# Designed miniproteins, single chains, continued (2): the designs that were tried, part 79

Each design is a single chain, and the fold is of that chain. pLDDT is the mean over its residues in the fold that is shown.

## One batch from the design tools (miniprotein)

Design m6910
Fold by ESMFold2-Fast:
Structure m6910 (fold): chain A 71 residues (1-71)
Amino acid sequence: ATPEEVKEAMEYLKEYVASQPEVPESFKKLLEKAIEEEDYRLVLSVVELLLPSGPPDPKLLEAKKALEKYL
């Protein structure tokens, strides 16, 4: 994945988590910190925890795949 694809994935993940009222505030804070610190492994871990909680979102899966390819 390119740095641009990773940046777009990060921005999408921030928007996704912000739009989900069921996601605990602690998870939102953890994701924001991980993105700020460029801890892509932690970002991926948070995304993986979110995936089994709802219907599959193709955009969320694309973001996860971009991060996995960058790591």
Scores: mean pLDDT 71

Design m6911
Fold by ESMFold2-Fast:
Structure m6911 (fold): chain A 87 residues (1-87)
Amino acid sequence: DLEAMVAAAREQVDTLLALAEAAGASPEAVARARELAERAIELYEEYLRTGDKEKLKEAEELDKEMLELMKASVDPEALRAVLAAAR
């Protein structure tokens, strides 16, 4: 079910962005990461509908950009503390 897969992807993004915010990411960085993630999800939806692997590659590039932004935006010590507290 495409709708269920997209909903699961959005839930994973929400979890990741909440973790990043708790680890000190600015509201601006979180907003930019969400923008990149939503664009990636749109491309994944198009790939699932059409089978166009170029859309999948574009989505993967946006995912990498989002992860690099999040990595640069969090305090590594704060991230470790948040991850330890979540266990």
Scores: mean pLDDT 80

Design m6912
Fold by ESMFold2-Fast:
Structure m6912 (fold): chain A 92 residues (1-92)
Amino acid sequence: SAEKLAADKAQQLKLLDTLTAEVRRGAAGDDVSRDTAILGLASSISSLKSSPKAPHAKELTELYRKALDHLNARDYEGAIAHLEEAKKLVKE
């Protein structure tokens, strides 16, 4: 239903905002927040693989993987850029 799609979209936007905030805390030297963001991204990738018919699942999986790769390399700016691209896709 349209209401379910709107609710799922709202949950994804909230997740992306939370992940972005955790990445920013990691950039400020909070390694616990960095580790939380890594686990959150890995969990989100796993969830998308389990729901391949979800809107933008393939593109979101690629963006989350790129964000995770940047975060593992401590490239926080690169990680945030890919999360902002994911947020734009979800808002469509």
Scores: mean pLDDT 86

Design m6913
Fold by ESMFold2-Fast:
Structure m6913 (fold): chain A 94 residues (1-94)
Amino acid sequence: AAPLAITSVEAAAPSVAAGESLEITITTTAAAADAAIEVRVDGELAVRGTLPAGATSVRLAVAPAAVGEHTITVTVTSADGSASSTASVTVTVT
């Protein structure tokens, strides 16, 4: 089977106001079963989601409260836990 992998992670904007919602679009290779998604801001869990079987993209929102530069890290893990893929994007909070 083709490995589950993140092909892109895109923030809707390069900057966001503190506490405002920022949409993150995650694009992946198609998985045979539902996959778990974790989104972390500077290593802290911000939101969890699910990539449904056969889907190749999902959108999740984060609302970082602290001003400054932050790294948003996305991890997608296969249903059986045997495969995971991680990617990140940097955003500025004003």
Scores: mean pLDDT 82

Design m6914
Fold by ESMFold2-Fast:
Structure m6914 (fold): chain A 78 residues (1-78)
Amino acid sequence: MVQELIDILKEIVKKVKELGANEEPEKQELLKKAVEAVEKGDYATAFEYFAEIYELDGDLETAKLFREAAKEIRKEKE
């Protein structure tokens, strides 16, 4: 099910790039790091950066889901 998480992440990256153009510099920095992590294949780190972005927006429930997705991806390496 890592593939489904990756597909969702790619869709989120596409949508967040459109939103990120109007965000504060701090959120834009996190967005750049998330995109860079996706490009490097570090999907767990990308989910963690997206969790921080959503946490800054006050969407703690979505942030929690992204943090759990990152944990699942990291555990798959064990």
Scores: mean pLDDT 72

Design m6915
Fold by ESMFold2-Fast:
Structure m6915 (fold): chain A 77 residues (1-77)
Amino acid sequence: AVTPNPTTKEAFVPLKKAGKYKITLYDKDGKKVKEFEVEASGPMKVRVDVSDLPPGEYTVTIEGSGGYSETLTLTVV
């Protein structure tokens, strides 16, 4: 799960294993608001700054090598 949730400033997205990942944030209307790539050397938490985003519900998609895909929710307050 993304933590903290809800959040005002930042959230951490957990990655369970090493690899290259693309993390994308979508607003409630499905508009892409943030996108970035992360290269993980092992299990880690990726910091996502949300202090510039309006309050609301967001969808976080994590896409990794080998067809890995995960979808999480995040609430900004």
Scores: mean pLDDT 77

Design m6916
Fold by ESMFold2-Fast:
Structure m6916 (fold): chain A 60 residues (1-60)
Amino acid sequence: SKIEQLENELKQARADLERYREELKTASGKEGAILDTVIGMLEAAISFLEEQIKKLKEEE
């Protein structure tokens, strides 16, 4: 279902976020800047996915 697909994407995004946050702790200056950008994008994507899942669940 669409909800299952979004929940799977959310699970993957959360796992990626945790991984990149750990990498950020030991990252070099340039790598740290890239990771910070990626983390920001993942946080935005997670927020979007959570809202979409909530909306779909409320409609059922």
Scores: mean pLDDT 83

Design m6917
Fold by ESMFold2-Fast:
Structure m6917 (fold): chain A 58 residues (1-58)
Amino acid sequence: MSEAEVLAGIARADALAAGASEEEAERVGKLMRDTILAGGSVAEGGAAARREMEALGL
């Protein structure tokens, strides 16, 4: 697994623990992964994932 995939898995697990549905958690994880793969930093991916969770009320 790449670092982006590992971090996406962690973001997904955190979203599920916060009460997200499986579909919502997949979106949070994908946003983390896609941000890093597009050349963003880990911090930028984490910030994007957090914003999505906040938008979901988590």
Scores: mean pLDDT 82

Design m6918
Fold by ESMFold2-Fast:
Structure m6918 (fold): chain A 90 residues (1-90)
Amino acid sequence: MSEEKLEELIKEAEATLYIVNAYLALRDGDFETAKEYAEKALEIDPDNALAWVLLGEAYLGMGEEEKAREYFQKALEIDPDNERARKLLE
């Protein structure tokens, strides 16, 4: 009971830390590192719309515009109100 809930909380915390690290890497222009952290967050929670947005922004920074658009669309499938993904698809 307690161990299972603790493991779930640890995984959610790890996903959040990967999201933060992906964002910091994007800010620093390290698109490859941002991609890796966003992918790790998605391995824990594939329904995390923000992780899909950050992955798309990493690919956009690397010049992979078509893949970036696919990931932004995926984020909107999960969270249609995601303003960041909507702006990046305009």
Scores: mean pLDDT 84

Design m6919
Fold by ESMFold2-Fast:
Structure m6919 (fold): chain A 74 residues (1-74)
Amino acid sequence: KEEIVKEFLERAHEIAGEDEELREIAEAGAEALLNDDAARWSGVVLRLIGLELEGNEKAREVLKLLLEAQKKIE
């Protein structure tokens, strides 16, 4: 679990680069996965979808990584 979340966060930070908002959202997503916080996880997913709809393609890639990480955690 911890290793999967660490890999997610490292890749998400690489994608976000200097986008501080996207980095913070990725960190919140990682924390939600580590703590099994379903409410926070849902909030993170909705926020990433919102950013993608506003034209942030990096948010789409981070969302994809978040969903892949969640799928690996049984």
Scores: mean pLDDT 80

Design m6920
Fold by ESMFold2-Fast:
Structure m6920 (fold): chain A 66 residues (1-66)
Amino acid sequence: SSIDPKKLEAEILLALARMIYAVSKLAGEASEEDIKRVEEYLERMRELGASEEDLKDVERMLEEMK
């Protein structure tokens, strides 16, 4: 079986968002550029039909980074 390209893109964006979040937590700070990037990933994930669980996870990360 092949992976749906939209699902794959959403999973990659989730992984990138999680990586940025993890780095910000370790550093104790998040740049405006990093916050904006995660916001852009979240918006794209919504367009791709990412799960509500994954969307909620990224929304929580964004709130913690602000």
Scores: mean pLDDT 86

Design m6921
Fold by ESMFold2-Fast:
Parts: C-alpha cells; sequence; structure tokens
Structure m6921 (fold): chain A 55 residues (1-55)
C-alpha cells in the first residue's frame, strides 16, 4: 500500500464521503491483488473510528 492511499483513506473517513471511501477500498483491493475490484462492489470505510475490542 502506498502512502498516498493511506492518506486518502484518512481523508475519506474524516470527511464522511462514502463514495470516496468506496473508491479507496477498491483501490486498496486492486493493489492487494484483486484487479477486478470496483467501488460499487466494496463496503465503504466506517463513518467514525471506533477503538478495537480489548484482547
Amino acid sequence: MVAELAERARRAIESGDRELSREVVAENLRLGGDKDAKPEDVQPLPARLEPPAPA
């Protein structure tokens, strides 16, 4: 994953832009090996960042 993608993911979460969130997720999947990933076929990033459950 490139640094630019991580920054765009942060911006999508902060702005609440669901379409941008889906585009970022699809781009991440394509970089990870799924070159057929499309924004409409992926779930958007969460609207807010919640802490992970404690181990």
Scores: mean pLDDT 67

Design m6922
Fold by ESMFold2-Fast:
Structure m6922 (fold): chain A 66 residues (1-66)
Amino acid sequence: SAEDYYRQGVELFLQGKFEEALEKFEKALELDPNFERTKQWLGQLVKALEEAGKFDLAERAKKLLE
C-alpha cells in the first residue's frame, strides 16, 4: 500500500539512506498522488539531499512536490 511505502521511506530516511528513501516515497505517490504525509517528508528529504550535495536526487525529489 501507499502507507507501507511511506513507512519504509521514513525508516530509510532516518537511517540516512536518502536515495532508497526517495525510491519508497516515489512508490507511495504512484499509488496515492495526494498522500500529504509523503509530501511533508519529501520536503525534509530535499533539504537533506541538498545538505549532502546530492543535487540530482534533490531535483528528482522536488519534481514530486510539484
Scores: mean pLDDT 85

Design m6923
Fold by ESMFold2-Fast:
Structure m6923 (fold): chain A 74 residues (1-74)
Amino acid sequence: MTKEEVEKLKELTRKIAEEAGKMSGKPEEMKEIGELYIKAIEAKAAGDEEKAKALLEELRKKGTKLAEELGIET
């Protein structure tokens, strides 16, 4: 993954998190999920597969909890 690809993914992730936060009324929780995904992208780009997997697992757990709070089946 190139530096340009990493920056594009980070930008896209921030936009998705911002819009999801506005639509769900949970902007802080969506921003936190977006930041975890950005950290996972950065870890993978740095070749730290273990850190990337750990961050994605944390993101999955936080996403599941947020979905439960929103009344969405997980």
Scores: mean pLDDT 77

Design m6924
Fold by ESMFold2-Fast:
Structure m6924 (fold): chain A 62 residues (1-62)
Amino acid sequence: MKINEKEVEATLLVMQATIAEKQGDLEEAAEYYERAAELLREVDPELAEELRKKAEELRERV
């Protein structure tokens, strides 16, 4: 089974974003979601767009 390294990195970034979000660091969480979306842009464009929208939503709350 071939595991895409960008998907693994994106998963770690999403985990960091979730931790920051729970701590109330919405700006930091948005940055992690944006970085994850960038990594997934060519690998999983649908998931990348969802993460990008999540980052935008968090920035609207700041």
Scores: mean pLDDT 80

Design m6925
Fold by ESMFold2-Fast:
Structure m6925 (fold): chain A 97 residues (1-97)
Amino acid sequence: MSPEQLELEVEIAMEIIRAAVLLLSAKKEYEKTGSEKLKKIAEEIEKILEELARLSEEAAKATDPKELEELRKKVKELGEKLKELEKEFEKEVEKLK
């Protein structure tokens, strides 16, 4: 494994952990509040986790530097979507106080 490939795998692993933690929080808050918005946020995070798992498999097979850069771009786009879902989660939790 190249250092560049290993860096991408580490970035994907970190995003998976972050998504899993947010998903757990969203499911816990949904169980307490019954908020439909929190259920929708949890479902969107599950889709991101599925896509991150797919990108991890692709990264493990990638040997071309251009392919690694395209995968890195996709990981960054999913990370930005996850940040937006995190903001929506915080806003909904604040509203339910």
Scores: mean pLDDT 86

Design m6926
Fold by ESMFold2-Fast:
Structure m6926 (fold): chain A 80 residues (1-80)
Amino acid sequence: MDREELEAEVTATVYYMAGIVYRRQGDYRKAAEYFRKAAEAAAGFPEEQARYLREAADAYEAAGDLAEAARLRAEAAALA
C-alpha cells in the first residue's frame, strides 16, 4: 500500500469512528454525514465503500430521511 492508499484508509477509519460516536449519542444526522464521508474516503475500495454507505443509510433512516437512506442503499448494492 502506498502513502495515498494508507492515508485514504486512515481517513475513512477516522470518519467511521466519528459516525459510530455520534450514532451512540443519538445524533443520527451527524452519524450519517460522517459515514458518508468515510464512504467518500474509501473511493476505489468497493467493499469498504459499500459497507460505509449501508451504515450511512441506516443512520439516515434513524434520522427520518427515508429517501436518502434508500438512495444510499441502492448505491451500496451497485458496489458490492
Scores: mean pLDDT 82

Design m6927
Fold by ESMFold2-Fast:
Structure m6927 (fold): chain A 72 residues (1-72)
Amino acid sequence: SEVEARLRELIAAAARAYAAGDEEAARRLEAEAQELLERAASTLSPEEAEALRRAAAGAAAALAPAVEAAVA
């Protein structure tokens, strides 16, 4: 789960960038996370790809309240 760990790091970094008001960095980090997810998913079995996508969605959802508070 090295890919999962890196994906979580990118998602957390994007959330921190949004909280800091750095929308440019946040969008870049989100793009990197999406690219990593798609690249990794293409090399995995369908079951593993679904698990990775769920892990990414869960990480993003856990950080969403902090991001929303930062942009409000």
Scores: mean pLDDT 76

Design m6928
Fold by ESMFold2-Fast:
Structure m6928 (fold): chain A 116 residues (1-116)
Amino acid sequence: SVVLTESGGGTVPAGGSVTLTGSISGADISESLISWYRQKEGELLEFIASIKPDGSTTYNPDVEGRVTISVDPSNNTAYLNMSDLQLEDTATYYVVVSTKDGRVAFGQGVQLTVVG
């Protein structure tokens, strides 16, 4: 019953910036744990960032300082802003919602390709 629609991917030059967006229906973002994960070709799913209802954030040390997670509760939307993009940031990115009642939903994935 939770639906996630992702956008904001595509092909971006190294050193550039991108904002990935996840629009949420069927769950209240203000009461949910919101996370971003990525999967590179042939690799395991990697944690990038999370934000709790109280606004506290957690970042993967490998991307800390280059990414910012945020939410807009009025529009029920999550964002991942990425700066100083590296070739190694090429991956499929997933927004993940964990609701207070224990439901977990993944977005369909948005592809980011970084070119040098």
Scores: mean pLDDT 90

Design m6929
Fold by ESMFold2-Fast:
Order: C-alpha cells, then sequence, then structure tokens
Structure m6929 (fold): chain A 64 residues (1-64)
C-alpha cells in the first residue's frame, strides 16, 4: 500500500540518513539491492513488504 511505502521510506531516512537518500537512485536500478533493502525494511518495521512497496518507498526517498 502507499501508506506502508511511506512508512518504509521514513524508516530508510531515519536509519540510513542522507546516505540512504543519496543512494536511492542506485538502489532503484539494481534488483539485488532492492531485494536486500526489502529484507532490511521488513526486519526494521516488523512487516512483510511487496517488491512494489519497496520500490515505491525508494522512489519516495529519492524524491525528498
Amino acid sequence: SEELAKEAADAMLKYGGEAARANAPAILEDPVLLKVARKELEEALGRKLTDEEVKRAVELLAAR
């Protein structure tokens, strides 16, 4: 969901800081990095995420 993607983007920024935002475009281009980001976000949030929710979270982070 869009709401869960926003929560994931907020978590990436909170725990990854400016480096996470700066690296977001590279993550969007690499399917392996997207898979790693999904696993880390699922562990941090305690929620399962779809690939689309993770991709949307990274897109939202990159736009900040």
Scores: mean pLDDT 78

Design m6930
Fold by ESMFold2-Fast:
Structure m6930 (fold): chain A 57 residues (1-57)
Amino acid sequence: SEAEEKKRKLVNQLTAAKIQKIGVEIDYEMGIITEEEAKRELEKLDKEIEKLEKELE
């Protein structure tokens, strides 16, 4: 169904965003990005994750 396909796409987007968040945390630990850059990117990703999780309710 269209609802099942939409849910699958949202789950895939949520997984991708969570993986990207891990990448940001690794980049910060490795000294590739600053703490402020990491916080900005994590806030952006957290907002996207919240949006996707709300769409999955």
Scores: mean pLDDT 86

Design m6931
Fold by ESMFold2-Fast:
Structure m6931 (fold): chain A 75 residues (1-75)
Amino acid sequence: SMKEKIEKLSEEMKKEAEKEAKKIGAEDKAKQVGEAVETVTRLSAEKYGIEAGKEMGKSAIKTVLTHLKQQQAEA
């Protein structure tokens, strides 16, 4: 079903976000980052379809990682 596809995509994007956050040493924020990316992916997929959800999820990961790296550089 579409719901199952959206849930699977959202969970995959969550795991990817957590993995990428941990890679840059932001393990303490991995859960929050994962949950935010999961939410963006799910809502986008529900409103605009699975491909839009995938694109928005990837964009959210990139945006969050950029901000985390900037925060680390300023610390």
Scores: mean pLDDT 86

Design m6932
Fold by ESMFold2-Fast:
Structure m6932 (fold): chain A 58 residues (1-58)
Amino acid sequence: SMERIERLKQELEELEKQIEELKKQIEKDPNNKKLIIQYTAASLRKIGLRFELDVLQK
């Protein structure tokens, strides 16, 4: 549905902002494993949301 597509786009935008903030924190502390794990998890979620959007817009 269009409503679900718009919701997923909003989630993607928020995730992209979170990923950018995590990148900045990692640049200050590149060996912080907790930040790396959080960054990886957010990046995987972004991939999943993009895939879901592609399927719904097909």
Scores: mean pLDDT 85

Design m6933
Fold by ESMFold2-Fast:
Structure m6933 (fold): chain A 55 residues (1-55)
Amino acid sequence: DKEKEELARKILESAKKALEEGAIAAAQMGYRELLELGRPDLAEELKKMIEEALA
């Protein structure tokens, strides 16, 4: 589904910007939204980025 894939990537990009700004909670929201969209692959990528930001 093209629409869902585009939405998932926009969520991932927004979460990356949130992490760059130190907004961990916003990035965690993006992780949950990606799981709800059925994109666990992108959610796992975001999870790794969040863990790196917290280290």
Scores: mean pLDDT 81

Design m6934
Fold by ESMFold2-Fast:
Structure m6934 (fold): chain A 63 residues (1-63)
Amino acid sequence: METVHFTGVGRGETEEEAIAAARENAERKAREAGAQVLSYEVFHVTRTAEGYRVVVRATAVRE
């Protein structure tokens, strides 16, 4: 069992939408690597002219 980290990036009109998109991005990367996501940490939140950009760090386990 190996603990791995994935970075997800998401954008949305609201902070909540951007967080959801970032989590989906990280989860997709984890699935492609054969890993199961255990938790997410919001790493950066940036306000833009189009809304929000969020970076999350996902902690996952691969076996």
Scores: mean pLDDT 83

Design m6935
Fold by ESMFold2-Fast:
Structure m6935 (fold): chain A 60 residues (1-60)
Amino acid sequence: SEYEKRIKRLKENIKRLQAEADALVAAETDPRRQAFIRGVAQGLIDIINYLIKEEEEKLK
């Protein structure tokens, strides 16, 4: 279904975002900058998880 395809894309976006954030953190030497990157990535992941939950409700 359209909703299942959207959920799959959102989950793929989380995986990509986690990998990108991990790479940025690994390249960074400043602990404050590492904490900032992790915080921003977690905030974005939380929003995507909220969107997944909304799309899953439409499947019911």
Scores: mean pLDDT 85

Design m6936
Fold by ESMFold2-Fast:
Structure m6936 (fold): chain A 61 residues (1-61)
Amino acid sequence: MSLDEKVAELNRLLGTLSTAAREAVFAEARAYADAHPDASPEERVDYLLGIARRALAEQRA
């Protein structure tokens, strides 16, 4: 999957989350960025995809 395809999938996943779930994903993403300032754009998107997928699974439970 290209970076553009990963970003498109991330936007699709975020669109299916509740406002509270999206806020939690963004808070966790911010903490990751603060801990890993040298992370590449792809590494950041891969991390965001992971937490967004987890949040969606929790929302469906």
Scores: mean pLDDT 80

Design m6937
Fold by ESMFold2-Fast:
Structure m6937 (fold): chain A 57 residues (1-57)
Amino acid sequence: SMEAIEESEKRAAEEFIEALEADPELAEAAELARRVYERTGSGAAAVLEAAVHIALS
């Protein structure tokens, strides 16, 4: 169902952000990902913004 997919995506986004937070070298990317996720509710947007930030760092 769509609800199951949404719940799975939410868990994946939270796990991704937690993994970034565990690495002190990625702390800024983790903070950005968390803010984007809180603002948009989109794990995909959070992942993309974190990846762009890391690539430009």
Scores: mean pLDDT 79

Design m6938
Fold by ESMFold2-Fast:
Structure m6938 (fold): chain A 80 residues (1-80)
Amino acid sequence: MEGVLQRARDIGAKRAREIFEEAANKYGLEVGKQKVEELVKFLEKQAEEAYRHDEESGRMLLAMAEGAKEAGDEAAKKLA
């Protein structure tokens, strides 16, 4: 189970980094940060919804949100 949550974090981190790189390169650092924040909030909202029906899916989505936030913060620091 710990491996599944770690993979969820890695998926979120990878997606956040891709979104940040694409947006920052086209529109600048500020837009890159905004797009990652939108992804994190989207995943957190999906996790709340999923927890009502399937606790395991909720946990996975929350792990993705945490991974996305951490990777986004790190990517922003590297480009600033």
Scores: mean pLDDT 82

Design m6939
Fold by ESMFold2-Fast:
Structure m6939 (fold): chain A 65 residues (1-65)
Amino acid sequence: DYIEEIAKEALKQIKENPEKFEYIWKLLVPEELHPKIEEILEMVKEGKPDEEILEKIKELLEELK
């Protein structure tokens, strides 16, 4: 699944450099979806399970269709 692979890569990038991920994704993603990016970053900071974070990333990717 293409969306699954992108979501996994995005999660890896967040764990490696969350500030760079936020900067780049906010440039590429419409402003109305920025709260979802912020929610995903907050979930990572809070130590939420990877499965829950991946689901939120997939939701964001579906909104970008």
Scores: mean pLDDT 83

Design m6940
Fold by ESMFold2-Fast:
Structure m6940 (fold): chain A 77 residues (1-77)
Amino acid sequence: SKKELLLKAIALILKAIGLLIESERLGGIPEVIELAKKAIELAKKALKTEDLEEQKKLLAEAEKLLDKAEKLLKEKK
């Protein structure tokens, strides 16, 4: 549902913030920061979009960026 996609966008933004905080604790990992910021941008765009298919695509892209950021964070600890 549209409500579920909006909640997913919020969850992805919160996850990105968590990755930014963890990155900062490790001295700042530039690639993780870049990916997390980009994911927040995509999720915010999804929150503004009334097109359900565009919203799904933006959230999928944000999720993919956060997955990459999380993997990099684990490698660079």
Scores: mean pLDDT 84

Design m6941
Fold by ESMFold2-Fast:
Structure m6941 (fold): chain A 93 residues (1-93)
Amino acid sequence: MTEEQWKEADYGVYLLAGNVSYLMGDYETAKKYYEKALEIDPNDAVAWENLGEAYLKLGEYEKAIEYFRKALEIDPSNERARKGLKEAEEKLK
């Protein structure tokens, strides 16, 4: 494999580990895995969305808003990021 293909494999593993941790309610671990995935590919709107969701679950609403906005900057059609942004903004009211 090329170095790029190896990094893509690690990216997928980190996203999967983050998703599994999130589903288990371990939002701190999910956050760390999504952050590792984004170190490999910072232009993935889904990874930014997932990071925002983890911060939202942790009650870190200002960070959640920041990351949902980043997801929408990359993909303005991301429905989950729009929903998460609205929820995080409502929590700060």
Scores: mean pLDDT 83

Design m6942
Fold by ESMFold2-Fast:
Parts: sequence; structure tokens; C-alpha cells
Structure m6942 (fold): chain A 65 residues (1-65)
Amino acid sequence: KEEAVDELLREAEKRGWKITRAQAEAIVDNAGIKTPEEARKLVDTIDKMAASGREGAQAIAAALA
């Protein structure tokens, strides 16, 4: 739970994504993520899908929340 949220925020920061802790918590809860490993896999998936633009990353994150 807490570790998954923290890892999601860390991975998002590495990729230059601007998400709040509240948004990260919503994503974790909505996606049913429980571990840091699951959070890393989710971020990797979003990153690959959003490779063409920042707007895409924001839209995908919003859809998952």
C-alpha cells in the first residue's frame, strides 16, 4: 500500500511526470496495486504508451485514476 504509492511517485518523478500523492494513491487504489513491483510495472506500461508525448502520459494517468 504505502510502499506502492511511494514507488509510483519515485518512478513518475524519474520520468518527469507531475503527479500528486493524492493522484498516486487514487491510481494505486483504482488499479488494485499492492506492491512496489506492481507500481513499477504500471509506470513502465504507461511510459511505453506515452513515449510520443507528455500529454499522452497525463491522459493515461487520469484514465487509470
Scores: mean pLDDT 69

Design m6943
Fold by ESMFold2-Fast:
Structure m6943 (fold): chain A 74 residues (1-74)
Amino acid sequence: SAEEHYRAGVAAYAAGDYETAAAHFEAAVRLDPSYAPAWGLLGLAYGALHMQNPEDERWLELALEAFARYEELR
């Protein structure tokens, strides 16, 4: 379920595994595109990946898109 992926993503994010966290949050929003908390944390996971890889601006673009969706749903 979307909630199960969200929970797994939260655990991965807390462990500093941002790639695994992003994958789980991507799965959560794919299963339930209206699940605002998953969009918010997806943005944070992509933001963390951008901070680890600042030369790759695609992570920043993905983070901004996820945050825009989160803002639209609140």
Scores: mean pLDDT 87

Design m6944
Fold by ESMFold2-Fast:
Structure m6944 (fold): chain A 75 residues (1-75)
Amino acid sequence: LSDELKGEVLKAMAAMRASVLKRIAQREGWSPEELERELEEELRKLEELAKREGLEDVIPEIREIFRRAFEEAVA
């Protein structure tokens, strides 16, 4: 995969993971504290993956996509 394509895959993964996490949180009845912990953990994993692939420059965009997808996701 090219670096550009890897970046697009990471962005798509961020949006999907955020949406899935919101549905899991609603289904499992997570507390705000549990939700915050899981959100931080998922973002950390995505950032580590981006760094591993040499795509640190897209981390701010990944964070924004994750945040937006989480806010917009249907519970």
Scores: mean pLDDT 80

Design m6945
Fold by ESMFold2-Fast:
Structure m6945 (fold): chain A 73 residues (1-73)
Amino acid sequence: EAEELAARYRALVEADPDNALAWAHLALVLEHLGRHEEAAAYRARARQLDPTVATLPDDEELLALGIAPRTFA
C-alpha cells in the first residue's frame, strides 16, 4: 500500500538522511498519492545527494522482483 511505503521510506530517511535512494522512492510514492509539492522537494533532495537515483525503476518494478526494503538503504 502506497501509504505504508511512504512511511517506510520516511523512516529510512530519518535513520539515514544520506540515503538518496530512500528520498527518491519517497518522492515517487508521494507523486502517486497526489502530493506533488512534497514529491518535488524530496526528489530535489535525492538529486542533491545522488543525481543518478532519480532514473532508477519505480517501486512497482522493484517489488515485482521481490526486492526487500534493504534496497533503500
Scores: mean pLDDT 67

Design m6946
Fold by ESMFold2-Fast:
Structure m6946 (fold): chain A 92 residues (1-92)
Amino acid sequence: MRERVEELIERVIELARELERRGDEISGALARMFVAIARQLLEQGRLEEALEEVARAAELLARAAEERGDRELAERARELAREARELLEELR
C-alpha cells in the first residue's frame, strides 16, 4: 500500500511539472505543496490523510489543465484522483 501511494505521489509531481512547463506555474506549485504534505503524512504512517492530499493535488491539476484546454493532461489528472480515492476506500 505505501509503495502504491508513493507511486501516485511521483505521478502527481510529473503532471505538475508538465503543467508548469505549459505556463501554469501557480497550479503546479500548489499541487507540489499538497504532495509534500502527503509525503510527510506517509512517513508518519498516516496513509488515509496522505491519499486525501494526493487526491486534492490531482483534482487541482485536472481543473487547471481543463481550464487551459489540455484534455489529455486533465484526463490523466482525473485518473490519478480516482486511483487515490479508490485506495482510500480500500483502507476502510
Scores: mean pLDDT 85

Design m6947
Fold by ESMFold2-Fast:
Structure m6947 (fold): chain A 86 residues (1-86)
Amino acid sequence: SAELEELKAEVDELYEKALKLAKEVLKLSKDKETILRAIALLLRAIGERLEAEKALAEEDLEAVRKAIERLKEIVKELEALKAEVA
């Protein structure tokens, strides 16, 4: 369905954005606490992507939308973390 294709695209875009932001933080920061925070957020993004992929396969639209919201929160936290180190 068009809705499932749109949700899948959003999951993939948010996950890719989280990966790029985490990589940038890790390149810019030498601070141990910042590095650990970036790694923790990256691991959360991986977990949410896996939950979203499972929900997409099961066509559970509510579960996909909840995973997208959590991925958006992770991206927002990574953007804030990048702003602290830039």
Scores: mean pLDDT 89

